Designed miniproteins, single chains, continued (3). Designs and how they scored, part 50

Each design is a single chain, and the fold is of that chain. pLDDT is the mean over its residues in the fold that is shown.

## One batch from the design tools (miniprotein)

Design m9721
Fold by ESMFold2-Fast:
Structure m9721 (fold): chain A 77 residues (1-77)
Amino acid sequence: MELSDEEAEKLYNSLPLSTKLKFEQLMVKKYGSIVNFLNNPDREKDAIKIGKELGLSDEESLAYLKVLIKEYEDASK
């Protein structure tokens, strides 16, 4: 994905809070936790599948994933 961290963050911030919460709920429902979702080697493909269920584009779904990865990596320090 050719999105910069800044571009991904802008796309993520453009998403309604309700959409972000639904994305999180679907990750937890399907994978048991956000951490389990992020540790899945197919996480990009799975993010696109979840995003599609919510009416998101592939770019929006991958931007959400990129921001989420960064937040969880930063929290693990």
Scores: mean pLDDT 80

Design m9722
Fold by ESMFold2-Fast:
Structure m9722 (fold): chain A 97 residues (1-97)
Amino acid sequence: MFDEKLKEIEELLKKAGVPDGWIKGFVNFLKYLYDKMDTLTLEDIKEILKKQFPFLSDEEVERLAETIYKFLKGEIPPSELAEELARVFKRIQEKKK
């Protein structure tokens, strides 16, 4: 069930030190994309990511979009997406200085 996968991502992100506000943002975003996955392309996900997270670089957007797209298709486990989200969060914190 998709909600069970989202709970696993939440737990993994909490263990990685990501704040609850960011976790809620990521989970709500994943739910939004999942509801539209029948019509979404990789390019659509990239455009949505740029609008939701305008502080991400083009390389970070591309990497995150590919990871999300594979996760939505069931091609990768929740742990792999959680690792990428935690990495993105660390990059954002470094740039926020």
Scores: mean pLDDT 79

Design m9723
Fold by ESMFold2-Fast:
Structure m9723 (fold): chain A 61 residues (1-61)
Amino acid sequence: MRKATGVATVDSASPESITLAMSQAALEAQRKLGAKRVRVVSTEIEQEGNKVTVTVTVEEV
């Protein structure tokens, strides 16, 4: 199956900001893949001070 990865960075480590970053990363990955339905296969979260970078990999279903 095809896979794609999306990345989003936010300037706050709050749960709300992390949730937003996860949603944005997943949306980017889905758009890169060009698939109508996707499944999240991995999520990586990196924090540097107040900056949080979320990387989401999705696969076509």
Scores: mean pLDDT 82

Design m9724
Fold by ESMFold2-Fast:
Structure m9724 (fold): chain A 93 residues (1-93)
Amino acid sequence: MKSIEELLAELKKLLEKIKAKEKISKEEVEEFLAKAEETLKKAVEEKDIDALIETYKLMTELLEAVEKKNPELVEEVTERIKKLAIETKKKLE
């Protein structure tokens, strides 16, 4: 498994690539969300609250990029972020 620092660095790199494009694909959004889920699971396991906060911040920035470049994906992305938040909360307490 990658370290939490490596996972956060990869998320930031993916987000920069997404922000640089005129249009983003569903596959790029899926790749980001899958890596965000992996990062959240690692952060819960290690009880790294700062990593949890940073990951949610990056997911919010993804949602803003999707809204501007591919608005039809906004609802799907929002629902996935909500689901990840609920699952994370259940694992913490």
Scores: mean pLDDT 80

Design m9725
Fold by ESMFold2-Fast:
Structure m9725 (fold): chain A 65 residues (1-65)
Amino acid sequence: SVMQQQTIRDNIQFFTDSFPDTPMGRRYQQMGQRMDSDPQNFMQRVSSDITMQNGVTMSQTMSDG
């Protein structure tokens, strides 16, 4: 939903702004880029991968191959 998208965006913005040059900030920045490229697909993947918990969402959605 739009409210869930906004919550995720707020968390991405917070970590990107607060910790821009840290591994955590970089992970949130990449997540933000994915969300900006295809927000519907991104939200679908987030919903499918996990329970939508922010910490777990980051681990699953940002899983690097």
Scores: mean pLDDT 64

Design m9726
Fold by ESMFold2-Fast:
Structure m9726 (fold): chain A 84 residues (1-84)
Amino acid sequence: AAELEERAREAVENSEAPPELKRELTELMVRAARAVAAGDEEAAREYALEAARLAAEYEGLGEEDAERAAERILGWLRAVAAAV
């Protein structure tokens, strides 16, 4: 759990998002990581999608781009969890 949460925090910190957006993204990404670690696929998808929507809105992108980003986030979190 802690390792996946730390990886999620690092991913947001290394992004080009502004500091105020990074705070919200970190909270959502940590919640998504906790849900993945707990096997709660529905909660993980919800948090990943909320994070993706915030990032998409900042970049002026739409819902389809947010949904694709959420699936990439979930795939990455699952891959990190499986590697540990």
Scores: mean pLDDT 81

Design m9727
Fold by ESMFold2-Fast:
Structure m9727 (fold): chain A 88 residues (1-88)
Amino acid sequence: SMEELLLEVEELVKKARDAIENDDIDAFKKYLDEILALAKKHKLPRVDEIEKLLQQALDYAKNGDKKKALMYLEEAARLLAEDLAEMA
């Protein structure tokens, strides 16, 4: 269901936040890749925008800018939630 997909995405976003808070860039990338794979699999309307936001989050994380990494992750999470709500 779309509700199950939303919960799966929310759990991955939480894991990504936890990874960046613990300075685990490899885990952060893994969870961002899994989020993007779900968005592509389910053909979300704003998948291209979500991909760009997740890439920005990863780029800032690699540069040590955790605050901007989290900001871009939260913006991607907002688009994910809105797109999934529109599909429900």
Scores: mean pLDDT 88

Design m9728
Fold by ESMFold2-Fast:
Structure m9728 (fold): chain A 80 residues (1-80)
Amino acid sequence: SIEEIVEETKKKLREVADENLAESLESFIDEIVEKVKNKEPKEKIEEYMDWKIEVLKDKKVPEEVIKVFEEFKKKLLEEV
């Protein structure tokens, strides 16, 4: 379920990211979940997540954090 994916992802983010980064990414995940609930097109949700991944790479966020977010994207899009 989407709820299980979100909870697992937030737990992993708290383990690999500092508190401020984890809170920022958790907030972004909540925005993505709201877009899914509002029936936004899957392609637009994917585009928004891809944009965020590129922002994280540009900011030199640790690869382990980016990997958690990429796995979130993969799992979420399988449910949408």
Scores: mean pLDDT 86

Design m9729
Fold by ESMFold2-Fast:
Structure m9729 (fold): chain A 64 residues (1-64)
Amino acid sequence: TAADKLATWALTNPDASVEEIVARAKALGATVEDVEEALAALKKANASPELLEKIREAIRRLKE
């Protein structure tokens, strides 16, 4: 799914900016719900707090 692809991409690109995460989500056709699902998957994968906060900021930006 778009959520799985975004989560995998984020884990392999942990230094990506919020802007890069938003651009990747849009390129994947991810909805806000897909990005929220990716956030849940990243939490289960024990991703860094910094990465999790970037995903939360990407969600906020996508809701604008």
Scores: mean pLDDT 84

Design m9730
Fold by ESMFold2-Fast:
Structure m9730 (fold): chain A 99 residues (1-99)
Amino acid sequence: MQDQTQQNLIQIANMLPSASRDTRRQVADIFDTSARLITDPQVQQSLIDTATSLRNGDVGSAQQHLIDIANLIPTITNDRDLQIISRTAQQSLQIVQSQ
C-alpha cells in the first residue's frame, strides 16, 4: 500500500503541468477535504499547501509538496492517516488521468 501511494503521488506530480485549471481545482478540493481528516500536523499542512498551490496555479510548488508527502509516507504510523492519503492519491490520479 505505501509503495503504491508514493508512486501515485509522484505520478500526479508528473502529470500536473499538463492538467487543466479545472482538473487542478478538483484535485485541490480532494486534498482540502482529506486534510481535515488527517491527525498528523506535518502531513495535514502538506496537504493544505498542495491544495493552495493547485488553486493558485503554482504547479511547481504543488509538485514539490506532492513529492514531500510521498517521502513522508514511510514515516506515518497512523493507519487512518495512511488510508486517507492512499484514497486521496487514488482519487486525484483518476481525475488527472481522465484529463
Scores: mean pLDDT 87

Design m9731
Fold by ESMFold2-Fast:
Structure m9731 (fold): chain A 83 residues (1-83)
Amino acid sequence: MYQSRVIELVKELLEKYGEISIDDAINWLLENDPELRKDIESLPSEERKREVLTLLIKVAIRELNTVSKDKYSLEDGKLSLTK
């Protein structure tokens, strides 16, 4: 359920900015998905929250690449979209 919303939000974010750090992407997701934010806040530690958010972003990038012929990348803590 969260995965489909995260995929759409990551797509929107990268279409808007072209390139963004994982930390900035995490902040943007938490600002734009209040349900995800509430679920993440239920986790016991800040480290675990960051781990889960990073995993959701990695999964979203993989899913987007299955449809968009590898237009999305995640390298050295940065997300990017080729035109």
Scores: mean pLDDT 77

Design m9732
Fold by ESMFold2-Fast:
Structure m9732 (fold): chain A 89 residues (1-89)
Amino acid sequence: SEVEEAVKRMTEILEERKLEPNAENIRELIAELDMPPLLREEVELAEMARAGASLEELEAAIRRWGEERNEPELAERLIAELRRAAAEE
């Protein structure tokens, strides 16, 4: 998928630059790569999850994204999907 390819590319760049895959470094890299807004948020969330961000941190990030995009219904839907995925572990 486009998101999967973007996540792989970002991971490789972070490793080459010897940067930790934390939210700050991921956001800075997304900005540098001038990624489309929706894809940027999806990649940021996927990398935060991979880096071990807590469910609460991911939910907060998704809600903020939904408010900034005026897409609160989509944000709550994504949070429901995230909670379901976490419950399956």
Scores: mean pLDDT 71

Design m9733
Fold by ESMFold2-Fast:
Structure m9733 (fold): chain A 62 residues (1-62)
Amino acid sequence: SVEERIVRTATALVKQVAAGKSDEELRRIAETVVRSIADLYGVKLTDEQLEEIVERVVEAVR
């Protein structure tokens, strides 16, 4: 699905800067990255979808 593509791409990007970051900082970075990827794909995420994807990315990089 497009959501799975967003999670994979965002995780790969966030991993590059994850070292030494708090969970709060990782969430902020992940949100920015996820929003940018969604915009690139032309996908409109609900607030609930955005939060779910961000949490999945944060979990995957720590």
Scores: mean pLDDT 85

Design m9734
Fold by ESMFold2-Fast:
Formats: structure tokens, sequence, C-alpha cells
Structure m9734 (fold): chain A 81 residues (1-81)
């Protein structure tokens, strides 16, 4: 829906940090879904490069099961925006 305001860089970092704080409380399926949502938010913000990097991190998390490491990498990616 193209009329929603794009998320700011601060909102993206805040969303990633909130996921990082809660990742151990979530099922793996929910954590991966939230990570994919962060990639969508990055795309909505016009940050296609960041979104692609986040999608690669999600694939890595699915392969390794390292949800904590994946969220930390996503926070780093969003902080670099």
Amino acid sequence: MPQLPPPSAEELVAAAERLRARVDELSPETALLQMRRLAQMARQAGRDDAAARIEEVVEWAERTGDLRGAVEEIVRIMREM
C-alpha cells in the first residue's frame, strides 16, 4: 500500500532492537517472520540494499538456527543505513 509513510532509519533500528530484545522469547518461526518483516520495512524505506542483506541473513538463520546472531547482524545492517 504505497501511501503508508516510509519507516525512518530510527524506526528501523528501533524495530530491530526490539526483536533482538525478544528473540529468545519467540518461536523460531515467529522470529524468522519478524526478520522478514524488517526486510519489508527496509524496502518500504527505499533501502533495497539493506533489505537484500537482511534477506541473506534470514536465509543464514534458517540454515544455521542462529537466530540471535541473525538479529545482531540485522541491527548492524540497519544502523549502517
Scores: mean pLDDT 81

Design m9735
Fold by ESMFold2-Fast:
Structure m9735 (fold): chain A 101 residues (1-101)
Amino acid sequence: DIAEEIARAIVDEDTVTFRRLARKAFPDVPVDKFMTITGGPVTLDNYLYILGRLMGVPESEVVRIRSEEEALELIARHAPEYLDFFRRVIEHVRRLVRERE
């Protein structure tokens, strides 16, 4: 499940693996835009922002995300085709973080 592998890369803060998997999940995002969005490190603090941008949510809206629930609402509005995938990533991140506590 690519969603679980992406979640694991996020929790491990493995930016190289995250970028490789994200490219497979979002092959239609232009290369220059993909590199701009994923050019920095992936972390638990920024992954909702990065994935929201890759799914097509405007930057002006993703910078205002304060919760997973707000992120899901934005994806439901801007990229409903990714909603199930995004929810699964969040669920795997929550589980993996809990397992490490």
Scores: mean pLDDT 85

Design m9736
Fold by ESMFold2-Fast:
Structure m9736 (fold): chain A 68 residues (1-68)
Amino acid sequence: GSEYQARLQQAIDLAKLQAKLLAKEKFGLEPKKIDVTLTNDRDLTVTATSEKGEITLKLDISPLLPPT
């Protein structure tokens, strides 16, 4: 439903912000690219790529979604 999609989008946006901040902290540079992959509607992978390397965040978003 619409509530699920809204919560999912919020989780993705927050994960992107965290990846960007961690990349700036670790490399001292803004990431050139941020990639987001969602698998099995619960496993969120966010990769921030900078000239000096990559930061990958893996999150289980199940707690943010309504239970069955």
Scores: mean pLDDT 78

Design m9737
Fold by ESMFold2-Fast:
Structure m9737 (fold): chain A 90 residues (1-90)
Amino acid sequence: RRERILERFAEYARYSRAHSSTVNSPNENLRKAAETGDGEALVKFLEEKGYSEEAIELMAEAMALAREAGEATEEAEELARKAEELHKKE
């Protein structure tokens, strides 16, 4: 879902700019999102790299979890459950 992916990347980028030292991203693609705050550009870049829509969505959700690390987050727990439910299908 493109709209949700963009929102998740935007959340990650906003957090990264506010907390410059909390970005856990050795990946150049994720660093670009933090630098520009442009989720749309990051999504396009990942699509060009050959990432599937599902992979991009999961990556966006994982970055949202990273943003909330250390906090009491219902969002983080929800995303973890979704990942487990997806795993059960395999």
Scores: mean pLDDT 56

Design m9738
Fold by ESMFold2-Fast:
Order: C-alpha cells, then sequence, then structure tokens
Structure m9738 (fold): chain A 86 residues (1-86)
C-alpha cells in the first residue's frame, strides 16, 4: 500500500499546487478567465476524487477569493464548481 499512498499524496499535492499557481497568476493579472476557472474547478474535482477534504476546502477558498476578479463567464464556472465541491 506504500506506493498507492505516495501516489495519492503526490497527486493531491499537484492539484493544490496547480490551483495555487492559477490563483497567484489571476491575482497578479487582476482577472480570472473562463479557462482559468475551468482549470481551478477540475483541480478541485481531482482533489475530491482523491478523498482529501482539506485540499478541496483550500481550493474552494481560493475560488471564492477569485470571484471578485472573475469575468461573467468565469464567475458562473466558479460558482457552479464551488456548489459541486461543497
Amino acid sequence: MKTEELRREMETGAAVLGAATLYVAAKKAGEVTKEDAERLVALGERAKELGDEEAVAHIVEMMRELLPLATPEARRVLEEGIARLE
């Protein structure tokens, strides 16, 4: 089981790091595009599939903080994604 545990930890870490990278980029740009929103939701769903509730909560919090910077299309994607992840 050690290999499976390590894989799960690495995949969860990659999802959180990916979300954090998008979050920082969006904050610097002052804008969240639909494509960025879709990638954030996909990373949150990946963390949920991996069973890491703490990682999901962290990604959802990043999504919530990005809502004021979201384009109308990105805002819809983020709001729908947050609802699915909670």
Scores: mean pLDDT 83

Design m9739
Fold by ESMFold2-Fast:
Formats: C-alpha cells, sequence, structure tokens
Structure m9739 (fold): chain A 55 residues (1-55)
C-alpha cells in the first residue's frame, strides 16, 4: 500500500533526524508530524485487512 510505503519513508526520515545531533528542533518537529500523519494512514490501512473478494 502506498500509505505503508509513505509511513516507512517518513519514519526513516524522522529516525535520521533524531540520530543527527545537529538537526534543529523545527526539523525534528516537522519530521515527527509527517511521520505521525503517515503512521495514522498506514494504521488505518493495516487495520483494514486488504481482503477484497469480489462476489
Amino acid sequence: SAAVEAAKAALAATRALLADPNASEEDRQRGEQRALEAFRAAMLAGEEPPVHRPP
């Protein structure tokens, strides 16, 4: 799912910012916000099993 890929990318970017001691607080906050939003989208997609069985 595109949402899951976006969440993974956002999490990876946020982790890189958290690992960077020179990252500004603004960058960290923006990264966390993006990751959280992507995480929510992925959570919604994950909770809904991708079970589509046409009749």
Scores: mean pLDDT 69

Design m9740
Fold by ESMFold2-Fast:
Structure m9740 (fold): chain A 54 residues (1-54)
Amino acid sequence: LQAAIEQTREQIRALDQRAQQSTDPKERTRLLVIANMHRIALDTEELLLQRRQE
């Protein structure tokens, strides 16, 4: 799970960077939505990691 968490963080950073570079408002919004979905996945992965160590 730790490796998956790190990979998800990198994906979020890449999406945020692409959104900042995009001049198309629709593309920017789409990239931000995808980044937010990855943030939700990250939170879930962190929760699962904590449950493992209960």
Scores: mean pLDDT 75

Design m9741
Fold by ESMFold2-Fast:
Structure m9741 (fold): chain A 120 residues (1-120)
Amino acid sequence: MTAEEAEEEARRKLEEVKKLKDPIEALELLLETIQKLVEVAVKSEDEEERIRLFEEVVRVAEEAAKILSKYDKKTAEEVKELIEKLREAIEKKDFEEALLIIQEISGLIIEAIEKLEKEK
């Protein structure tokens, strides 16, 4: 998958998420989208492509935080704090730190999905 293809797929998946009524399905789709963007970013040798892909991860994570704000406000706030740290890492071109923060965001989303499944 090229960087351009990954960006286009992420935009399509964000539009699909808006149509989903189930928060679990929406969060799972966003998590998959983050994973695909990261896989392309780590394989990219172009710094500007890596920046664009990580900025797409920020947009996907912001949508996850919006969904979480309705079901798990504490996790939503933790994700929002990590998004701000991710933006700082991207600005500094600290891609190792950006990847660590993305792993933490993904972990919080996974935990929120597990909690929502147990409450059904």
Scores: mean pLDDT 86

Design m9742
Fold by ESMFold2-Fast:
Structure m9742 (fold): chain A 84 residues (1-84)
Amino acid sequence: DEEEKKKKVEELRKENFELGELLTRATQRVQARGPEVAKEFAQRFKDALLRKDEEGIRDILINYAGFDEETAKKVAKGLMDLQK
């Protein structure tokens, strides 16, 4: 049921509001670096998500969004848990 899946996503968003905030911050930081950097970030981030590469997502967030290692690990893990 598509509605049940959407409700579960909304509950996860409420429980992990911080994850949404951190993703918004990452996007803003990457956009501030310019359109070429934003495009490369989007491509590499999408590929890492599709591969379920938690370490790759962490490294991308550090290198492109300037996150510290602990914050990047938290976001990468949260995204992997959300994709299950």
Scores: mean pLDDT 77

Design m9743
Fold by ESMFold2-Fast:
Structure m9743 (fold): chain A 88 residues (1-88)
Amino acid sequence: SEITTETETVSVSATSGYNALSKKGYIGVTVSARTEEGSGTWQVTVTTTKGTYTSPPVNVSFGEAGSAIIEVDGDPGDVTGVTVTQVA
């Protein structure tokens, strides 16, 4: 599953995946600056059917997206919501 949200300065996408053979999952996040004001460091909080997960800080420059992976021991669930906060 994937959810995308937009603010005035950034666009954020979150997706989850699970490998049943390894019993390991992940949540991938991508942050894209919509303006030069969106350049900086962002943190993404992803809500799923299994819980809430917080990304490491994501560095973003206007014209170049930032991405991070959250590794999950087990099924991360389906993404139901995403929020983003500028931390630098």
Scores: mean pLDDT 82

Design m9744
Fold by ESMFold2-Fast:
Structure m9744 (fold): chain A 71 residues (1-71)
Amino acid sequence: SSQQYLDQGDQLAQQGKYDQAIQSYLQAIKLSKTDEEMLQAATNLARLLISLGRTDEAVAVYKEVLDKIAK
């Protein structure tokens, strides 16, 4: 489920496995069934990307999710 991938991403990020954490968060976004699930996964991914200096990618994640929610 989206929540399982979100939790997995959080655990991987805590372990410093950043590439695996990013992939888990992207799966959480893809499998989200509610706006709340999608926004939570996008927020966690964006925070990780910002911490890695990948701010442009974080902005792109938020823009994509907000465009989907705004419809």
Scores: mean pLDDT 86

Design m9745
Fold by ESMFold2-Fast:
Structure m9745 (fold): chain A 93 residues (1-93)
Amino acid sequence: MDERERNLLGEAARLAAYHAVKLIKEGKSPEDAIKEGLKVAEEALRQAGVELTPEQREIVRKAVKEAVELAVKEGLSPEEAMEYAAKVLEELL
């Protein structure tokens, strides 16, 4: 995987996890928060002219899910969940 693709997936995971954890703190379920977070990340990338492949979307979803699960369990901030999602994504590549 090239550096640009890796950075793109990392940005998507960060953005999705940040928004998901914010939504959970606002009272959304983890499942709905993950869906909305991914939607926000995909919309931001689409506006920048970038679309993830189905395989890339699945990797990002897995990283975000793991970060959200840790955030719920250990009380991570949106910023901490964002960085954890990026770390998990690097390990999934």
Scores: mean pLDDT 83

Design m9746
Fold by ESMFold2-Fast:
Structure m9746 (fold): chain A 91 residues (1-91)
Amino acid sequence: DEKKKEEEAKGLAERGKKAIENLRLDFMRTAEAGTVEEGREALKKAEEEMDEIIEELSKYPLAAKIAEEAKKEAIEEAKRHLEKLEAARKA
């Protein structure tokens, strides 16, 4: 049923956004505790895992779009954070 599919899609979108945010937080934790190089590797891994989440949601176009927007915001924040860490540490 289309209505049930849309309800499921909303739940999946919310879970996807949460997973993307958790990946960003895990990246930040790694970047704060480790070297700048470890932070860059963690960011690359986070991007790959976020792409997997979006791919899993691809059969629900609205959910996939919401997850893509969440990824864009998370990656932009992560890059800004990494730049600040690099500047502060002068690595």
Scores: mean pLDDT 80

Design m9747
Fold by ESMFold2-Fast:
Structure m9747 (fold): chain A 75 residues (1-75)
Amino acid sequence: NAVKEAIEHLKKAAEYAKQGNKDEALSHFARALAAMPEEKRPLGLKAVKRMIDALDAGNYDEAVKVAEELRKELE
């Protein structure tokens, strides 16, 4: 189930972002995008810049928010 796989990776991206682990947060976010149904990928692509900018700035609270908002769009 592609949606469940994407949701699982978004949850892990948020968990790693809460830990300040930029590399693992970004890795799981990328895996979520890869797992997304084609119809939902535009939502993921829109979130990519926000996620990268947040992680690069060390704004882990924003990175968590981006992952959680995208997860809600898939639920």
Scores: mean pLDDT 84

Design m9748
Fold by ESMFold2-Fast:
Structure m9748 (fold): chain A 71 residues (1-71)
Amino acid sequence: DAAVARAAADTLEELARTHPDISVEEQQQIQRSLGLAARRAGADRTADVLFESAENGDSLRDTARRLRELS
């Protein structure tokens, strides 16, 4: 839910800050891994945003912005 969405957004923002040259493939792997973790935690809306962002090739920052909207 909101707490999981916030934690995921914080994680993605930190990764984007520390790895500015991250590839689209690496972004997709991170988003899918966090999406799976969110689903296991019962945060289905957060998981859906993360999986959709991975499928679309969205940046970590754009994905974090969407997750902030769930918080």
Scores: mean pLDDT 86

Design m9749
Fold by ESMFold2-Fast:
Structure m9749 (fold): chain A 78 residues (1-78)
Amino acid sequence: SLTEQTRLVLESTIRLAQKVIERSTDPEAVEEARRLLEEAQRLLEEIDRRPATKELYQRAVELHQRAVELLVREGLPV
């Protein structure tokens, strides 16, 4: 389902953001990762209450892409 796919993308985003927070020495990267984590957690809470919309899925994918880019920029494994 779209909701299940959205959940998996958000859970992956949370894991990637946590990795940056834990392993990066760049305070700007850590702050960006913390913002990504907070938004992904908020969207995850939202889909627990109601089915995912196409717009919410698209936002989840955008957050995931930003998290991947951040890990690559920081030289961390995705």
Scores: mean pLDDT 88

Design m9750
Fold by ESMFold2-Fast:
Structure m9750 (fold): chain A 63 residues (1-63)
Amino acid sequence: SMADAEAAARAVAAAVAADPSRGREYLEQTLKEIEARRPLSAEEREAVKRAAERAAVGSLLGL
């Protein structure tokens, strides 16, 4: 559900806030974990990737 995608994005954002240099690792790990637990729809996967990528590499790192 979108709730799962949003939870994943929030988890990555929190991890990036704690250690911005590892944001990409947290993004990839979070995507692997949520997708391993259950399949994501294409829309859910895209939503979590976009939100998590912005949090992990954009907002704090200025990318």
Scores: mean pLDDT 66

Design m9751
Fold by ESMFold2-Fast:
Structure m9751 (fold): chain A 90 residues (1-90)
Amino acid sequence: SAAQQQAENFILTLDVTLRELPFKSEEEQVEMAKGAINFVLSLATQLPEDLKEKVEKRVREIESDLENGKITPEEALKKIKELLKEVIES
């Protein structure tokens, strides 16, 4: 599907982002993680309803944990990558 292709392409982008992350400021790292969260929320609108609800719930949990300092931007990006792999496997 178009959504699966977009997820696959974004995983490649996330791998580059994760390699570059240590060379970015803390503020830039947070913005990169927020960008990835926004991408997945946009992608979720293209998914079947059941999968959309599951993905949106998990992304919102990642967003909340990042905003509350419970996880780092690196951890947020890694969690998003794993979520996208699950979307591809669906």
Scores: mean pLDDT 88

Design m9752
Fold by ESMFold2-Fast:
Structure m9752 (fold): chain A 87 residues (1-87)
Amino acid sequence: SRAAQIEAFRNRSRRLLEHFEQVAQEILNDDSLTTAQKRVLIGATAGVIRIDLSVQAKVLDDPEVKALVDETLDRIDSLVAQYLAQL
């Protein structure tokens, strides 16, 4: 059903945010990386997730899904700023 598809997308968005937070922490804690490399890798990881969410939103073609994507992208931008501030 449409409701089940929206719920699945909501759960997927949550998992992508959790995955991003985990990967960002791994990057921040990697002593082999320079500060400049950490900035690039955090930005690149966020970029991949933004593309994934945008593709899924187009497949579902639903206003509620679009609102969830916009909210999730805003959260990713906030997290990127937070992690880059730790450098």
Scores: mean pLDDT 86

Design m9753
Fold by ESMFold2-Fast:
Structure m9753 (fold): chain A 92 residues (1-92)
Amino acid sequence: MFEEALREALALVLPAARALAAAIARLPPADAAAFLARLGVVEKAFLEKVEEAKRLAEQGKEEEAVRLAREAGEEAAAALEALLAEARARAA
């Protein structure tokens, strides 16, 4: 089901986003602003893929919708984990 795939995507993305937000809060204002801008790019890409997956589900293309939702979650989580590693390195 598309709803299950979306829930799985959010389960990957939300913890990574929360960890990144906590790391950004420890940075100087200029660095924090730069990471927030990069987080915004990841969020935009994730939301655009989720919207496309919803459109596919509405058209009865359930398998394609599920695949795209999972891909969106995996890509967003990986990007957020990379940003988290960079933010933590700067905080150290």
Scores: mean pLDDT 86

Design m9754
Fold by ESMFold2-Fast:
Structure m9754 (fold): chain A 86 residues (1-86)
Amino acid sequence: ELPEFTVEEKKEFGERLIARLQEEFPDNPELIEDVKKVVDEAIKNNMTLFELLSKLADLADKYPDELAAKIYRITGEIVRELIERK
């Protein structure tokens, strides 16, 4: 069962995800801006964690399979770390 994140936890999730993606894909500023936009809209519109992750999955699916797989891995690692702190 996927727990819900607070607004603070969603912000921390977004900050960690953006930082990791900048390290892994320094030559892909478009990906970074798209992820920032998704995270900002999710926080502004008080989206559930499920809705945020669904939008990130839709974004990842626009990229080649190898890059999408890395985005999914990094996203899952950060979500797990934040859940384990609760």
Scores: mean pLDDT 81

Design m9755
Fold by ESMFold2-Fast:
Structure m9755 (fold): chain A 108 residues (1-108)
Amino acid sequence: SSSEEKEEKEKKIEEEIKEAMARMHLSVARLAIEKGDIEGALESLLLSMLNLGKMSEEEYKELRKKVRELIEEGKEEEAIELVLKKAEEEKDEETVELAEEMLEKLKE
């Protein structure tokens, strides 16, 4: 009815979209892990955390760049550990579990 009521409703919808996007990115990460796509999995985990507000846009860009650099250097374990550490700091249990699964698959 008022512009303020519209803005409040739009913010609620935006939050629900962000939560849905985070769940989608976690599902993409699980599929990437099953396919052995380490870069794709880590990118999707970072996008999930970004959408949940567990990192800033700038922190996301820096972590994404560092992950890509580590993977290009063949340092896949270090790239996973970087994302795992961030997930542990943010208490993102689902991202922690998936990152730990990726580390175990590298050892096997």
Scores: mean pLDDT 86

